Designed miniproteins, single chains, continued (3). Designs and how they scored, part 107

Each design is a single chain, and the fold is of that chain. pLDDT is the mean over its residues in the fold that is shown.

## One batch from the design tools (miniprotein)

Design m11704
Fold by ESMFold2-Fast:
Structure m11704 (fold): chain A 89 residues (1-89)
Amino acid sequence: PKLEFTPSMSFEEILEKLKALNPSVSLTMDEILELIKAGKLTKDELGGIMALLLNLAEKAKNQEALDILSKIPDKATKQQLADAILAVK
């Protein structure tokens, strides 16, 4: 099933939707990265992951992660998103 995310969604709401993609295992940043690498996520779901990463960086007060995420272009590739996740986790 296709998931829809928005940047205005709460951290908990985004996690709940991502967990629906992999309900049999605890959802971690490593699992999200594996889903991206496997090509299991649509462009809309990748957008939701970007919103999740922004929320995580903001809650952690991680200014370096926020800087990295702000530099990802709108046409970010799967590889660029994977690299960003590795940088912020």
Scores: mean pLDDT 53

Design m11705
Fold by ESMFold2-Fast:
Parts: C-alpha cells; sequence; structure tokens
Structure m11705 (fold): chain A 117 residues (1-117)
C-alpha cells in the first residue's frame, strides 16, 4: 500500500515536470517520495532526514513565490508538501506518518495538475 502510493506520487510529480512553472514543486514532491523510500529501507536514515529538510525548504520557496504571484492553487499545493515534510520530520519511522505524508503529496500534485490543465 505505501509503495503503491509512493509510486503514484512519483508518477504525478513526473507529470508536473512537463510544466516549467511547476518544476520546483515537482522536485520537492520527488525529494519527499525518495525520503519515504529511504525510510522504508532504514528508519534511521540520515539521508532521508536531509531530503525532508530540503523538501521543506523548497516547498517554502515555492509558497513564497506563488503568494507573490497570486497563484492560490500552487500556494496551497506547496503548503501541502510542506505539511507532508513536517509530518515525517516529527515521526519518520511511523508508517502512519509516511502514509499521511504521501497522501498530502498526492493531493498537492493533483491540485497543481488540475490548475495546469
Amino acid sequence: SLEELRERVEELARELLRYPELRDLAEAILLLAEAVRLLLEDPESRRALNLLIATALKAIGVLIEAEKRGDKEVAEAARLVLEAALVLLRDPASEEAQLEALRLAEEAARLALEHAR
């Protein structure tokens, strides 16, 4: 279930890469998905924690730029990705936290794709 959701999130993020304006958001989601993959292999992965911090910082950058532009949908998508990273940073070994983070990332990707279409 977690792996199937992670694969769907990665597929949606790769779709977002087709839109230049959404590239930074897509990269943040891909970093989050990679962090989850690493945590499934090693719950104590320092690399996964570093990727989650990178995800949070990138999501904050996307949020600030979207807010300045008045892009409410991209701002909300960035907010969801930031929340996903923070959920995992609080409890990286929790399967419930991993599932919740991937669900938030999926929602963010779907919202951004609907806005781009």
Scores: mean pLDDT 90

Design m11706
Fold by ESMFold2-Fast:
Structure m11706 (fold): chain A 98 residues (1-98)
Amino acid sequence: MALQPLPLPDLPPLDPDVLHLIAVGDKFKPVFALPERYLSKNGLLTKEEIRELVEEYGIKALAPATAYLELNNLTHLIEKDIEAAKELAEELGLPFRE
């Protein structure tokens, strides 16, 4: 079953095969509707939990949450988010898309 993108106003359409991530310290927040089991964590997931989502939902690539950060006036976090998501993609053996 595919993850559904969050229905944010003015957000460009997201590819459901691509997991868009916001880096928050050593954890990640997906820009997708999360399974109920992750809701109590404020959507903050470890690298191991991201691996679990990739395997369960057949995710084909990781990407930074650039559009989400721009819409929320968090442009100063974009470079860090790109670097963190790219590093995670390399660790998981997945393509990185921007």
Scores: mean pLDDT 72

Design m11707
Fold by ESMFold2-Fast:
Structure m11707 (fold): chain A 92 residues (1-92)
Amino acid sequence: MTITTDYKIEKSPGAEIEITEHIDDDGILTITVRQLGGSAKIDVTIKADGLVFKGSFELKEGGGVGLTIDFKSKKITVSTSRGATGKATVTE
């Protein structure tokens, strides 16, 4: 499976953000975003096998977002922590 991830990030001056991606042997993609300093707005587009997943998130210092994408079930799960906000959608 070919998976493409694209990020558009607007961050405050001096902001520090960490993004990690992991895909397991079952083809489940986990994306973790951590705001280490400042604030950020993040738009992510994930494309795989004719599916398009889009997420839009706002984070402040200490905030976090987790995305879990199951391409077999066509499901996206969003978790937020410490005042981070976010939405995700799936289109074909």
Scores: mean pLDDT 80

Design m11708
Fold by ESMFold2-Fast:
Structure m11708 (fold): chain A 66 residues (1-66)
Amino acid sequence: MLSPGREEAAREAIRGANRVMNAKSREEAEEAVEETTRRLREIPGVSDESVEAARDHLERVGEETL
């Protein structure tokens, strides 16, 4: 089982992906990535490596959608 912090991070990443997919412009998608990355860094137990992996994934979603 994932720790509570990792579960929270996973939920935040999913919300971030939804924000990026619903963005109407590249600018809005970039803002969604930055907001999600900031929120992930605030969760205790989330490593910088995990945050960067989530950022890379969200940026890819934005590039494929917009």
Scores: mean pLDDT 76

Design m11709
Fold by ESMFold2-Fast:
Structure m11709 (fold): chain A 76 residues (1-76)
Amino acid sequence: MEEQRKKLGEFIKKIAEDKGLTVDELAERLGMSKEEVEKLINGEIELTPEQLARLAEAFDLDLKTVEELYKILKGE
C-alpha cells in the first residue's frame, strides 16, 4: 500500500521536525542509513515491527503515538 507508506513517512518527518532532529540524527537513532531514512520519509519503504519498536524507543514516543503508527502500518 503506497498511500500507507506515504502516511508513515509524513508522520515520521513530523516527529523529527517536532523534536528538531536532522536526517543524520534520525538515521543514527533508528540504526538505518541516511539513504534508508530519506526513502522512509518519502514513503518508498515500510518499517518492520522491530523497526517501529526502535523508533518508539529512540524518540520516547507515548503509547498513543505508537498506536497511531501501528494503525498507519495496518491501513486503518
Scores: mean pLDDT 73

Design m11710
Fold by ESMFold2-Fast:
Structure m11710 (fold): chain A 113 residues (1-113)
Amino acid sequence: MSEKETLEKLLELLEETIKRLQELLDNADKLSLEEFRERAIAVLRDTIAGLKELLPHLSEEVQEEVETLLDLIESLLKLLEDPSASREELLDALESLIEKLKELSKKLREKIE
């Protein structure tokens, strides 16, 4: 796999994850807390799987950024599985993750140019 092809696949994964998480946030008031948690966990597990598959094909600089993102996503999964976590805490955490995903996506677009 070429470096450009791997970066394009990573960018696509990040943009898909942003879209899926934003749709969850936009519809959070229409979902039960349990349904919200289940859907968020599914998105994050898919994202972790995709990131881990791409990780060995990335440059060292991008690997460091992706490993930092993986740690953040795994921490959020633990929060989603915490029965004491409020809806508000989960929404704030997902908004924070979306911001980090957007920041990394911007950096990757600059490398693909």
Scores: mean pLDDT 86

Design m11711
Fold by ESMFold2-Fast:
Structure m11711 (fold): chain A 64 residues (1-64)
Amino acid sequence: SLEEAKAEIDAIFDQVAPSLSPEQQQRLRDMRQTLLTQLESGILTPEEAVESFRVGANRLLAAS
């Protein structure tokens, strides 16, 4: 569901953000905002939004 996808995105953010630099944390926040907007507007499904955020968060971690 949309609410479950939002909760999952928030859980990923909370898990990943402490391991990132301030600049990477800002990129993660920007990714979160974009994906939540696309999820709420119906551009992305809940599954697509969660997966896109997970991939983006992991890329930031790998770059650290």
Scores: mean pLDDT 85

Design m11712
Fold by ESMFold2-Fast:
Structure m11712 (fold): chain A 59 residues (1-59)
Amino acid sequence: SAFEEGVAAARRLAESLPASTWRALLARFEAELQSGNFPDERTRQVALGAVAELRRRLG
């Protein structure tokens, strides 16, 4: 699913970056979700998946 794609993308991104950057990444994706500026529901689901994975990692 698009959500699972977002989870996988965030996992890859987190693995490539220092853990100290994860909170800033989460804040950025949450701000994008809050803006509501998505071209389609699929893109929104990808963003939701990314936020879910980063929240899981940060506790």
Scores: mean pLDDT 80

Design m11713
Fold by ESMFold2-Fast:
Parts: C-alpha cells; structure tokens; sequence
Structure m11713 (fold): chain A 68 residues (1-68)
C-alpha cells in the first residue's frame, strides 16, 4: 500500500478525535491503533516522535474511558 500523506494522517487523527467525542470508543481505538502502526513505519524524525507520543496518549485515554 502507498504511504499515507500528511493530509491523510491529519484526516485520520481528526476522525479518531471525532469518534472519541461521540463516545464511539471502540472505533476510535481501532483507528488510533492503525495510526500508531502507520507512524511507526515512517522514518524517525521529531515530527514522527511527537505523533507517536500523541497517539499513544490518546489510546491510553480511550482505554481508560472504556474501563470506567
């Protein structure tokens, strides 16, 4: 599959955030885990490191809300 463009990454992040706000936690989690895998395949850079940290923080938050 072709690598995700920056615009596609942004769209997926915004979609995950929207799903989270709608309480669609399973869908948000699935999309965030896919984003995490995609970013982990990208060359290491400050931007990809920041994205990884942000996605991991969102995954932790979604998991905490599902457990509550």
Amino acid sequence: APPLSPAELLEMILEAHRLYQEGRLDEALALLERLLAEVRRMPPSPDTEALLQGIEAMIARVRAEKAA
Scores: mean pLDDT 80

Design m11714
Fold by ESMFold2-Fast:
Structure m11714 (fold): chain A 70 residues (1-70)
Amino acid sequence: SEKIIKFGEALRDYAVEKELTDEQKELIAKVYDAILNNESKEEIEKLIEEFIEKDPETGEKVRELVEKYL
């Protein structure tokens, strides 16, 4: 899907711009993989909420990008 490709590009650009840690990139990859594997909307939202709990700034940005591109 072109939307998923653009979403992945936006995540990569954000990770480079903010010099995200390996731990932050791992959390992003977990959300991205769930989306690629067509996990339920509820499971994806749960993963995003868990991300926000651990890292509010980066997790909220991931939510914003999900809403923007998907």
Scores: mean pLDDT 85

Design m11715
Fold by ESMFold2-Fast:
Structure m11715 (fold): chain A 70 residues (1-70)
Amino acid sequence: TVNDFILRMYKEQAVREIKNKLSKADVQTLVNMKNFFDAVLSGDADAAKKYFSKLDKGDQVAVKNILSMD
């Protein structure tokens, strides 16, 4: 759990750095992905559904694959 927490923090910092180099649409996609994962990790099903619906089909498949990687 500690290692998972540290990896999540580094992942969030990487997303913030990338935001400075991407288009507004790409930045919004990354924000929606982050908010989706934050909602899933906090158990907020309503927020998770909201942010998931804001992703395109390819990104929806990608985030589901990440969640099923066990």
Scores: mean pLDDT 72

Design m11716
Fold by ESMFold2-Fast:
Structure m11716 (fold): chain A 75 residues (1-75)
Amino acid sequence: DPALQALAEALRAGDLAAILRALAALGLISVFRQNPSLAPLVAHLPDTPVDPAARARAVEVAREQGAEGLAAFLE
């Protein structure tokens, strides 16, 4: 999945903009709207239904790259 690979690369690089783009491509950006501290970062993006399979795979990628906070947030 190109979006999952983009997420892994962005996490390795520490590129926040690339991480957010990859999460948007995976349809996961709506979970950021549930957190008041993160909602302003994604307010301009459309609301997209979350695919549970894509969410589960993104959690695995985050754990593999050592992004434990992101993995816990996406669970």
Scores: mean pLDDT 73

Design m11717
Fold by ESMFold2-Fast:
Structure m11717 (fold): chain A 82 residues (1-82)
Amino acid sequence: MEEELRKRIEEVLKRLFSTDPEEQLAAIDELRRLAEEHPELVAEYFKKHLDELQKILMESKDPEVKKRLEETLRYLAELATE
């Protein structure tokens, strides 16, 4: 399970770097589900990629992708904060 979960998280992260907003939105939804099911593992993985995710957020021209990604990053930051 852990190995499969890790691969799923890495696949979601790769899809978030897509230039297709539909693919980015699908990746954000999958990430949200993974974070709800496995908050600690998802938060740890995303903390390592936070800088890159913030760059995607700043460079994104699609308002829906930007909004959903910002909400998801906030959720992950809350999970990672003690």
Scores: mean pLDDT 75

Design m11718
Fold by ESMFold2-Fast:
Structure m11718 (fold): chain A 80 residues (1-80)
Amino acid sequence: SEEKLELVERIIDEIAKAMETYSKEQVKELVNEAAEKLKEMGFPKEAVDRIKETVLKGIDEGMSPEEIREKVLEIAREAL
């Protein structure tokens, strides 16, 4: 549980950093890739899909990286 949460925190921090540098479409590709890797590692599909949707929606709606990060961590704490 703790190790899973730490991994999600590291991944979302990298995505937040990417949002400062890369295009919206490139960041979405990174999000999709990260979600597939988490599922391959045995993370619950429903939790990963919810996190993925939250990030993609946040990007599309122009949410700050900080806002997206906080929303993702709330979901991860509830689901992992």
Scores: mean pLDDT 83

Design m11719
Fold by ESMFold2-Fast:
Structure m11719 (fold): chain A 68 residues (1-68)
Amino acid sequence: SDDLKNNTNNGADITIRIAQLNGTNRQDLIQRANDLRNNANSSTSTQDVQQYLQQIGDLTLEGVRLNS
């Protein structure tokens, strides 16, 4: 679904911004977010895209916790 891919792309953007907040530049989170974005955009499976969306959500929470 294009909506699921769009949500995954938006989640990746949010994760990258969080990884860069307060002078932190957490390259591992940035790379993982971009990998999930690329995997979602190249996928033809709604189930796989939903899994990538969940993983991007987990990365967002990880980034928030690391910056707390």
Scores: mean pLDDT 82

Design m11720
Fold by ESMFold2-Fast:
Structure m11720 (fold): chain A 98 residues (1-98)
Amino acid sequence: MTPSADELYKKGRDYLSRGDYQKAVDLFDKSISLDPEPSAQMWFDLGQAYLELGKPRKAAEAYERAIEKDPDNRDAWSSLGYIKLMMGEDPTPYFRKS
C-alpha cells in the first residue's frame, strides 16, 4: 500500500524539524506529487528544506508555488528575497511584499 500524501507530508515535517533535510525533501516531493492541490504550507516547507540543503534555485521554485497559493505569505516573500540576495540579484521587490 502506498502512503497517503498527508502521511508523507507529516513525516517530512518531522524530518525537517530534526535537521534531516534530504529525507524531508524526498517525503515532501512525494507528498506533493500525490496531492492534486498541494497547500501553500506544503510548498513553503519544501522550499525551506531545499534552502537548508544549499539548493536555492529549487527553494525559490517552491516558494514561488507557495505565494501562488497564498500571496500574503510574508515568510515565502522574505525567503525569496534572501535567495535573491544569495544569488547576487536585487531582493527589494520580494522584501517589499514581506
Scores: mean pLDDT 83

Design m11721
Fold by ESMFold2-Fast:
Structure m11721 (fold): chain A 79 residues (1-79)
Amino acid sequence: MEATATAEVTTEGDKATAKVTVDGEEAGTVEGRNGSQAVAGAVRLVEQAGYRVVDTTVVSREVEGDKVKATLKLTAERL
């Protein structure tokens, strides 16, 4: 069964944080040293919730000073 997950990634200096929702419910939050690590952690949270991530799309990206916010859409299938 296909589900849509969303990851909101915030990067500031040497820290990145990703907040993950699956089908509108909060799955958790992960931290990394950069955006790539935060995205990898977000994919892992979706997998721990019983899904497989099959596609990722960047739906928005905004820069405010030294802070970058990006929203990713993760297409997932139940395992």
Scores: mean pLDDT 80

Design m11722
Fold by ESMFold2-Fast:
Structure m11722 (fold): chain A 79 residues (1-79)
Amino acid sequence: MEFTEAAIREAGQKIAEKLGLSEEEAYRYANEAHLALRMRFDQKEVAELLGISEEAARTILSFVREAVDKEFEQEEKED
């Protein structure tokens, strides 16, 4: 849990910078997007969940996926 929270916080910082949001708002978006991905929500469903455009949801999902994948990248760094 703690390691995933750190990854989501990192994604939140990037989202805040890219979309011009506060850190707290961006963290909320990152966390909700991460949970939505676990529930098999797609870009459109995430946009509806967060009350944002599909374009913004795509950006948020991209950063969240990058941060989460980075947690597992260390395990798959060698083919």
Scores: mean pLDDT 73

Design m11723
Fold by ESMFold2-Fast:
Structure m11723 (fold): chain A 57 residues (1-57)
Amino acid sequence: GKDKYVDGKLIKIVRGSGEEEKLIKDKNVAGVIVHHRVSDEDIERIKKAGIPVLGFV
């Protein structure tokens, strides 16, 4: 799907390990929805970077 915005901040769907590195660098993200194929390690990395995990798909 296309990217969603809440209050001018991006909500992104993360679908693979390579996407979390870009999100950690790009602090202009309101939060992420994590695809079931993303590892627990990558989810922890996103949370440690201060990016809210809003849900899972």
Scores: mean pLDDT 69

Design m11724
Fold by ESMFold2-Fast:
Structure m11724 (fold): chain A 70 residues (1-70)
Amino acid sequence: MLDPGGLAGLEQLLRDLQRMHDGQTTGRDALGDPLELTARNLEEAFGLPVDGVADDELLDALRRAKTEEV
């Protein structure tokens, strides 16, 4: 589920969290809304407050991680 080890994975996570940030929950899985769990896992990984919300701080952390992983 959480895979911050690859650029493609980070790009997909950023894309999914960007949709959540915009209030667009399109194509929900049969599990309901796994994006909240993804946001919480990333928040813990980046040392951010764990609230399951894809805010600007979480999105910026993902963008910075892409640059630092290269």
Scores: mean pLDDT 63

Design m11725
Fold by ESMFold2-Fast:
Structure m11725 (fold): chain A 72 residues (1-72)
Amino acid sequence: GEAEARKLGEHRAAIGEQVLLAAAKYLGREAEVVVEPIDAETARITLTVDGETHVIEGSYSDAHREALALLE
């Protein structure tokens, strides 16, 4: 149902934020990460790294892949 989809989106966003922060720390980057769920399958990632802010929207997997590439 819609409530389950919302909870899934929130859970995915929270995990994604923690994974990106851990990746930044591993790579020695200073970064700020905000992951906002749009729905169960899509999110908006706001990534600030090296003083530059990037906004990425898409599926969780695609948006996270793009955000990880920006940290490398």
Scores: mean pLDDT 81

Design m11726
Fold by ESMFold2-Fast:
Structure m11726 (fold): chain A 114 residues (1-114)
Amino acid sequence: DKDFEKFKERVEKAVYDAMLKMGYSDEDAQDAGEAFGRQVERLKRDYPEVAKVLVELAPEIPDELLPIALEAAIRLASLGASVEEIREVLERIAKAKSVEEAWRIFEEEVKRVE
């Protein structure tokens, strides 16, 4: 799926760019990007309907928020949250004004579902 491949590349690049900005080496940034790419593949295999929702919403999500959106989708799906509940959380993350706000939305929803 071309959209899924583009989404994976966007996540890998977003993690890579964030790691470089934080002062990590090119090698460490590449390793981190690849690790998140594997999480994208895992979400598609384990929770294909959730992966589809995340890819559909991806154009509305800023690059810097993509890693948090991916982690939220995986964690909430693993806790048994519905596709509808995960969509609502991802839409709120997409509208977050900062990485810190997106992370807070994720933490609050994990606590609510647990």
Scores: mean pLDDT 86

Design m11727
Fold by ESMFold2-Fast:
Structure m11727 (fold): chain A 82 residues (1-82)
Amino acid sequence: GELKSLADKVATLLKDLGFSDKLAQQVKDSLLNLPNQSGLNRDITIGLLDLILGLAKLVSKNPALVEELMAALKEVLTLINS
C-alpha cells in the first residue's frame, strides 16, 4: 500500500546517504509498524526517526537526498495521522 511504498523510499534514501542495509531495513520495519503503536511507544519511535534524520543532516554532504528523506518521513507521519 501507500505506507509500504513510502517506507521502501525511506530505506532506499537512507542507503543512498551511506547508512547500512541493516539500519535501512530496521527503519522500514519501524515505519510499517507505526500504525500498530500508540502513546509513549509511538512517541519514542517518532523521536528515534527524528534523531536518524538529524544524523543524516550532520553526516551527509548531499542536501537534496536529505530533503527527499525529510519529505518522505513527513508523508509517512501525515498518512498515519490522517
Scores: mean pLDDT 82

Design m11728
Fold by ESMFold2-Fast:
Structure m11728 (fold): chain A 68 residues (1-68)
Amino acid sequence: SLMDQALAEIEALIREKIAAGESEQAILAAVFTRVDAIAREHRLSAEEVDALVTAGLQIAAELLAQAR
């Protein structure tokens, strides 16, 4: 699905930025930027954007906790 593909892309982005030593603030900003880009490309509804942000932030929290 589009959602599964978008979340896989967001997870890969987060992993790459953690490996590069970027700050938590920079990683979260990158997640919001990527969600905005996906939303514009696919013309997502506000509900779909909210779901993608919520899931993306949860992935970021889990991966950042694992990196500590």
Scores: mean pLDDT 85

Design m11729
Fold by ESMFold2-Fast:
Structure m11729 (fold): chain A 60 residues (1-60)
Amino acid sequence: SPSLIEQAMQMSVEEVRKLKEELDRRFDERASTLGPEGQAVLQEQKDQMNKIFDKIIEKL
C-alpha cells in the first residue's frame, strides 16, 4: 500500500489539476461574456496560466 507521504503527494497533484480545471472553466465562462478582442486577451491569459500549472504538475 502507498505510504502516507506518497498518498499526500498524489492528492497534491490531484488538487492542482482540479484547480487548473476550475480556473479553465472560469476563463471559458468569462470569455462567453466578452467581445472578440476581450476573448483574445483572455485566451492568452488562460494559455499562460495553463503553461504555469503544467510546469508545476510536472515537478510534483
Scores: mean pLDDT 79

Design m11730
Fold by ESMFold2-Fast:
Structure m11730 (fold): chain A 77 residues (1-77)
Amino acid sequence: EEEKKLFEGEGYAIKIAQGEKISDEELEKVFEYLEYVLKQDAKEAQLMLQALLDSTKDEEIKKRLQEQLQKAEELVK
């Protein structure tokens, strides 16, 4: 069910915001959730992405979040 997938992504985003490391599979679920938020409210997605970037210590996760943040910033303009 679509709502269940979004709930999973939100849960993993909270883990990143708490400074926890997540797997690549869990990170993909976070991006699915953020894509959903981006379609509803690009500014909210931008704020979420920035918060996740500020919280994560993993350079690989940071790079992927930076790419999504750039996409969200272009949509806010």
Scores: mean pLDDT 76

Design m11731
Fold by ESMFold2-Fast:
Structure m11731 (fold): chain A 60 residues (1-60)
Amino acid sequence: SALMEQLKQAIEEGDVTPLLEAIAQGKLSEEQIEELIAYAKSLGREDIANMIRYAVEELK
């Protein structure tokens, strides 16, 4: 989706703001969140992958 493309680009740029906003607004399914975590890891961005996990757990 266009949203997923934008969020993947944000991960590439190191801009976490759109990513955290999408998570906080409940715009992402579990599968989409897992895809973004996997994508961040594939880029060596463990910091972003962990930030995604933390944000999702806080919204429980």
Scores: mean pLDDT 84

Design m11732
Fold by ESMFold2-Fast:
Structure m11732 (fold): chain A 67 residues (1-67)
Amino acid sequence: MEMVDVRITVMGGADVSPVIAKVEELGGEFIDVEFRYGEPTVITARVPKDKVDELLKTPGVLSVELL
């Protein structure tokens, strides 16, 4: 299974726990989270390449970028 590192942008003020749970559910690994008051939150994770599009369906996710 090919794993890719991704940057997930989450709407500012949104709960990040559903996004982290989705990463783990997809067989991925949570790496880091960067919180900024009044700005989008950024999550770095490693996920299966074929599951990147499923992250976009998670509530609060604005974008997913391959690193």
Scores: mean pLDDT 78

Design m11733
Fold by ESMFold2-Fast:
Structure m11733 (fold): chain A 55 residues (1-55)
Amino acid sequence: SLKETVEEIRRLAFEAMANGVPMEKIQDILLEASKMIQEGASKEEVVERMKELLK
């Protein structure tokens, strides 16, 4: 569901902040995730993309 996707995205973003990822990078990743959701991507696709960008 959209709620589950948003909750997982939020969890990944908080983990990235805790690990010292720059806020600007986190903002860019969140914008990408938002666009993917708007385009109908699955939770799995969005999460995989965020993890790739957080490397």
Scores: mean pLDDT 83

Design m11734
Fold by ESMFold2-Fast:
Structure m11734 (fold): chain A 81 residues (1-81)
Amino acid sequence: LEKAIREAKEKGEEKIKEFAEFLMKEAGMNEESALAYARLVFNEVLPGNVLPPKSVQEKAEELRKARRELERKLEEAIAAL
């Protein structure tokens, strides 16, 4: 269980960082703002379709899908106990 939680957290942080780097490149955001926005989108606090351009909105949806997949895998790991 602890290993599954650690792996999910590490994968989540990796996806947040990837999206933040995309925001810096495509939307011209600074690192602090990009990371903050990425965390809000990942945790589903902020809808991913808020920030243009459309490519950012598409990447935000990918990040949300990745988060849901990590939650599903963690739930399966817990259920297997």
Scores: mean pLDDT 72

Design m11735
Fold by ESMFold2-Fast:
Parts: C-alpha cells; structure tokens; sequence
Structure m11735 (fold): chain A 95 residues (1-95)
C-alpha cells in the first residue's frame, strides 16, 4: 500500500529529525508535523468516524509520550514509542 509506505517513511524521517533536534521548539515542530501526516493517512484509510476518533486519540497519546521522552533526553524510550506508533498506525490502516 502507498499509504503504508508513506507512514513508514514519515516515522523514519521523524526518528532522524528528533535525534538531531537541538531545541524544545524543534521537537514540538517535528511532533506537530508527524501528527498532521499520520492524521492525514488515517483519515484517508478509515471511513468510520468513531474508529477514526479512537485512532486519533491513540496517536495523540503516543506522540505526547514520545515528546516527553525526547525532552527528557530518553532517546531509547522515544525510539521504542515511535516503533509502537508505527505498528499501531499500520494496523489501523489495514482494518
């Protein structure tokens, strides 16, 4: 799926950008861009509004955890959470 390939690329790019981020503002901008791209992919794949809202809420929760991990300097935790986020979004798109 083109959408799945785009999601994988988006998360890979976010992972690289977060590792290079030098300021809290840069981290927030990267997380915001990642959120918008993932929301776009989910909106294209999911037609049920309640299911879409559930997916949005889960993505937002994981992104908040990733943000907090990066800001705390816990890049290992952030990496694991990004892998969890990728798995969740790919599974949501397949349904």
Amino acid sequence: SEIKEEVKKTIEEAKEKLAKAKTEVEVLKIINELQLKLYSALSEAISDSEKLLEAFNKVTDLLNEIRDAVLAGDLEKAKKLLEELEKFVLEAIEE
Scores: mean pLDDT 88

Design m11736
Fold by ESMFold2-Fast:
Structure m11736 (fold): chain A 55 residues (1-55)
Amino acid sequence: MLSPEQLADAIIEEVRRRLEAGEPVDLELDPSLFSDETYERLMDELRRLFEEAEA
């Protein structure tokens, strides 16, 4: 099983891959699985990826 940090990194990687491929992104995130810092980092990175994809 992945650590919270590894899980966050895996989610970021998967979302990036799907956005690059033009695939739909289904995300169900439980904030309680992450530390405050890790969750904020994850959300910030996801926001950046979506913003980049919408160019």
Scores: mean pLDDT 75

Design m11737
Fold by ESMFold2-Fast:
Structure m11737 (fold): chain A 90 residues (1-90)
Amino acid sequence: SLKEKTKELIKRLKELAMEALRSGTMDVLTAIGEILRAIGLEIDLEFGADPKEIAKEAKKLAERIKKLTTDPKIIERAEELIKELDELLS
């Protein structure tokens, strides 16, 4: 289902933000902020928010992580996540 796929992608977004924090390639407070925003999207989705609106916000967060990190592996994972979110929004 769309909700289940969106939930999976938000989990991956949260893991990506946590990895950016752990890698030290993003400012610590910025990385924590991105983690908290991803958690907020998980909560909103569980409480009945529209999966497409959640996917749009998740894409913005993934694009921010991609822009703010210097880690090529995190950038690649962010690009993959952005592509999958775009496919949900099509």
Scores: mean pLDDT 87

Design m11738
Fold by ESMFold2-Fast:
Structure m11738 (fold): chain A 100 residues (1-100)
Amino acid sequence: GAARAEELGREAHKLAAQAVLYAKQKDSEKALELGEKAKKLALEAAEIPGTSKEFAVLTLRTVADGLEQAAKNIEPYDKEVAEKLRKMAEELRKKAEEIE
């Protein structure tokens, strides 16, 4: 239901924020790992039966913004991980556009 989608969305946002934190610490492996988990949970939250389109779009865009911030922070240290994080953010934004 909506409550479960909100829980997964909050967890996805938290993981994206943690990816930014680890990117600032130059921990490429942890930033990518947390970013991948955030993407997965955001997509799962958006697909839960009973999730509003507005909530799904907001969750996907919020997590995408977090992944883009992580990419910007890690780019001076690890350009390959930055590119992977940006591609994940683009995937989430495209999914949000499809739902909207």
Scores: mean pLDDT 88

Design m11739
Fold by ESMFold2-Fast:
Structure m11739 (fold): chain A 73 residues (1-73)
Amino acid sequence: MKVKVVVKVENLTDEAAEYIKKLVEEAGGSVEIDKEKEIVTISGLTEEQANKILTEVQEKFGLTFTVLSVEPE
């Protein structure tokens, strides 16, 4: 099932934002990034796919993120 995931990403950089966008789009999803609020919204992916991408970004950039919501479809 595809989900919409909203995540708060502390100290989100331009490089991290572009990397998230690339990974989400390569997986066939869509992403909306609000850099001022440090919020990333991922849609069109399974929860497993979204979590994998966020984990890869966290490990690569040393960022902390908090999942705010996960909603089906």
Scores: mean pLDDT 82

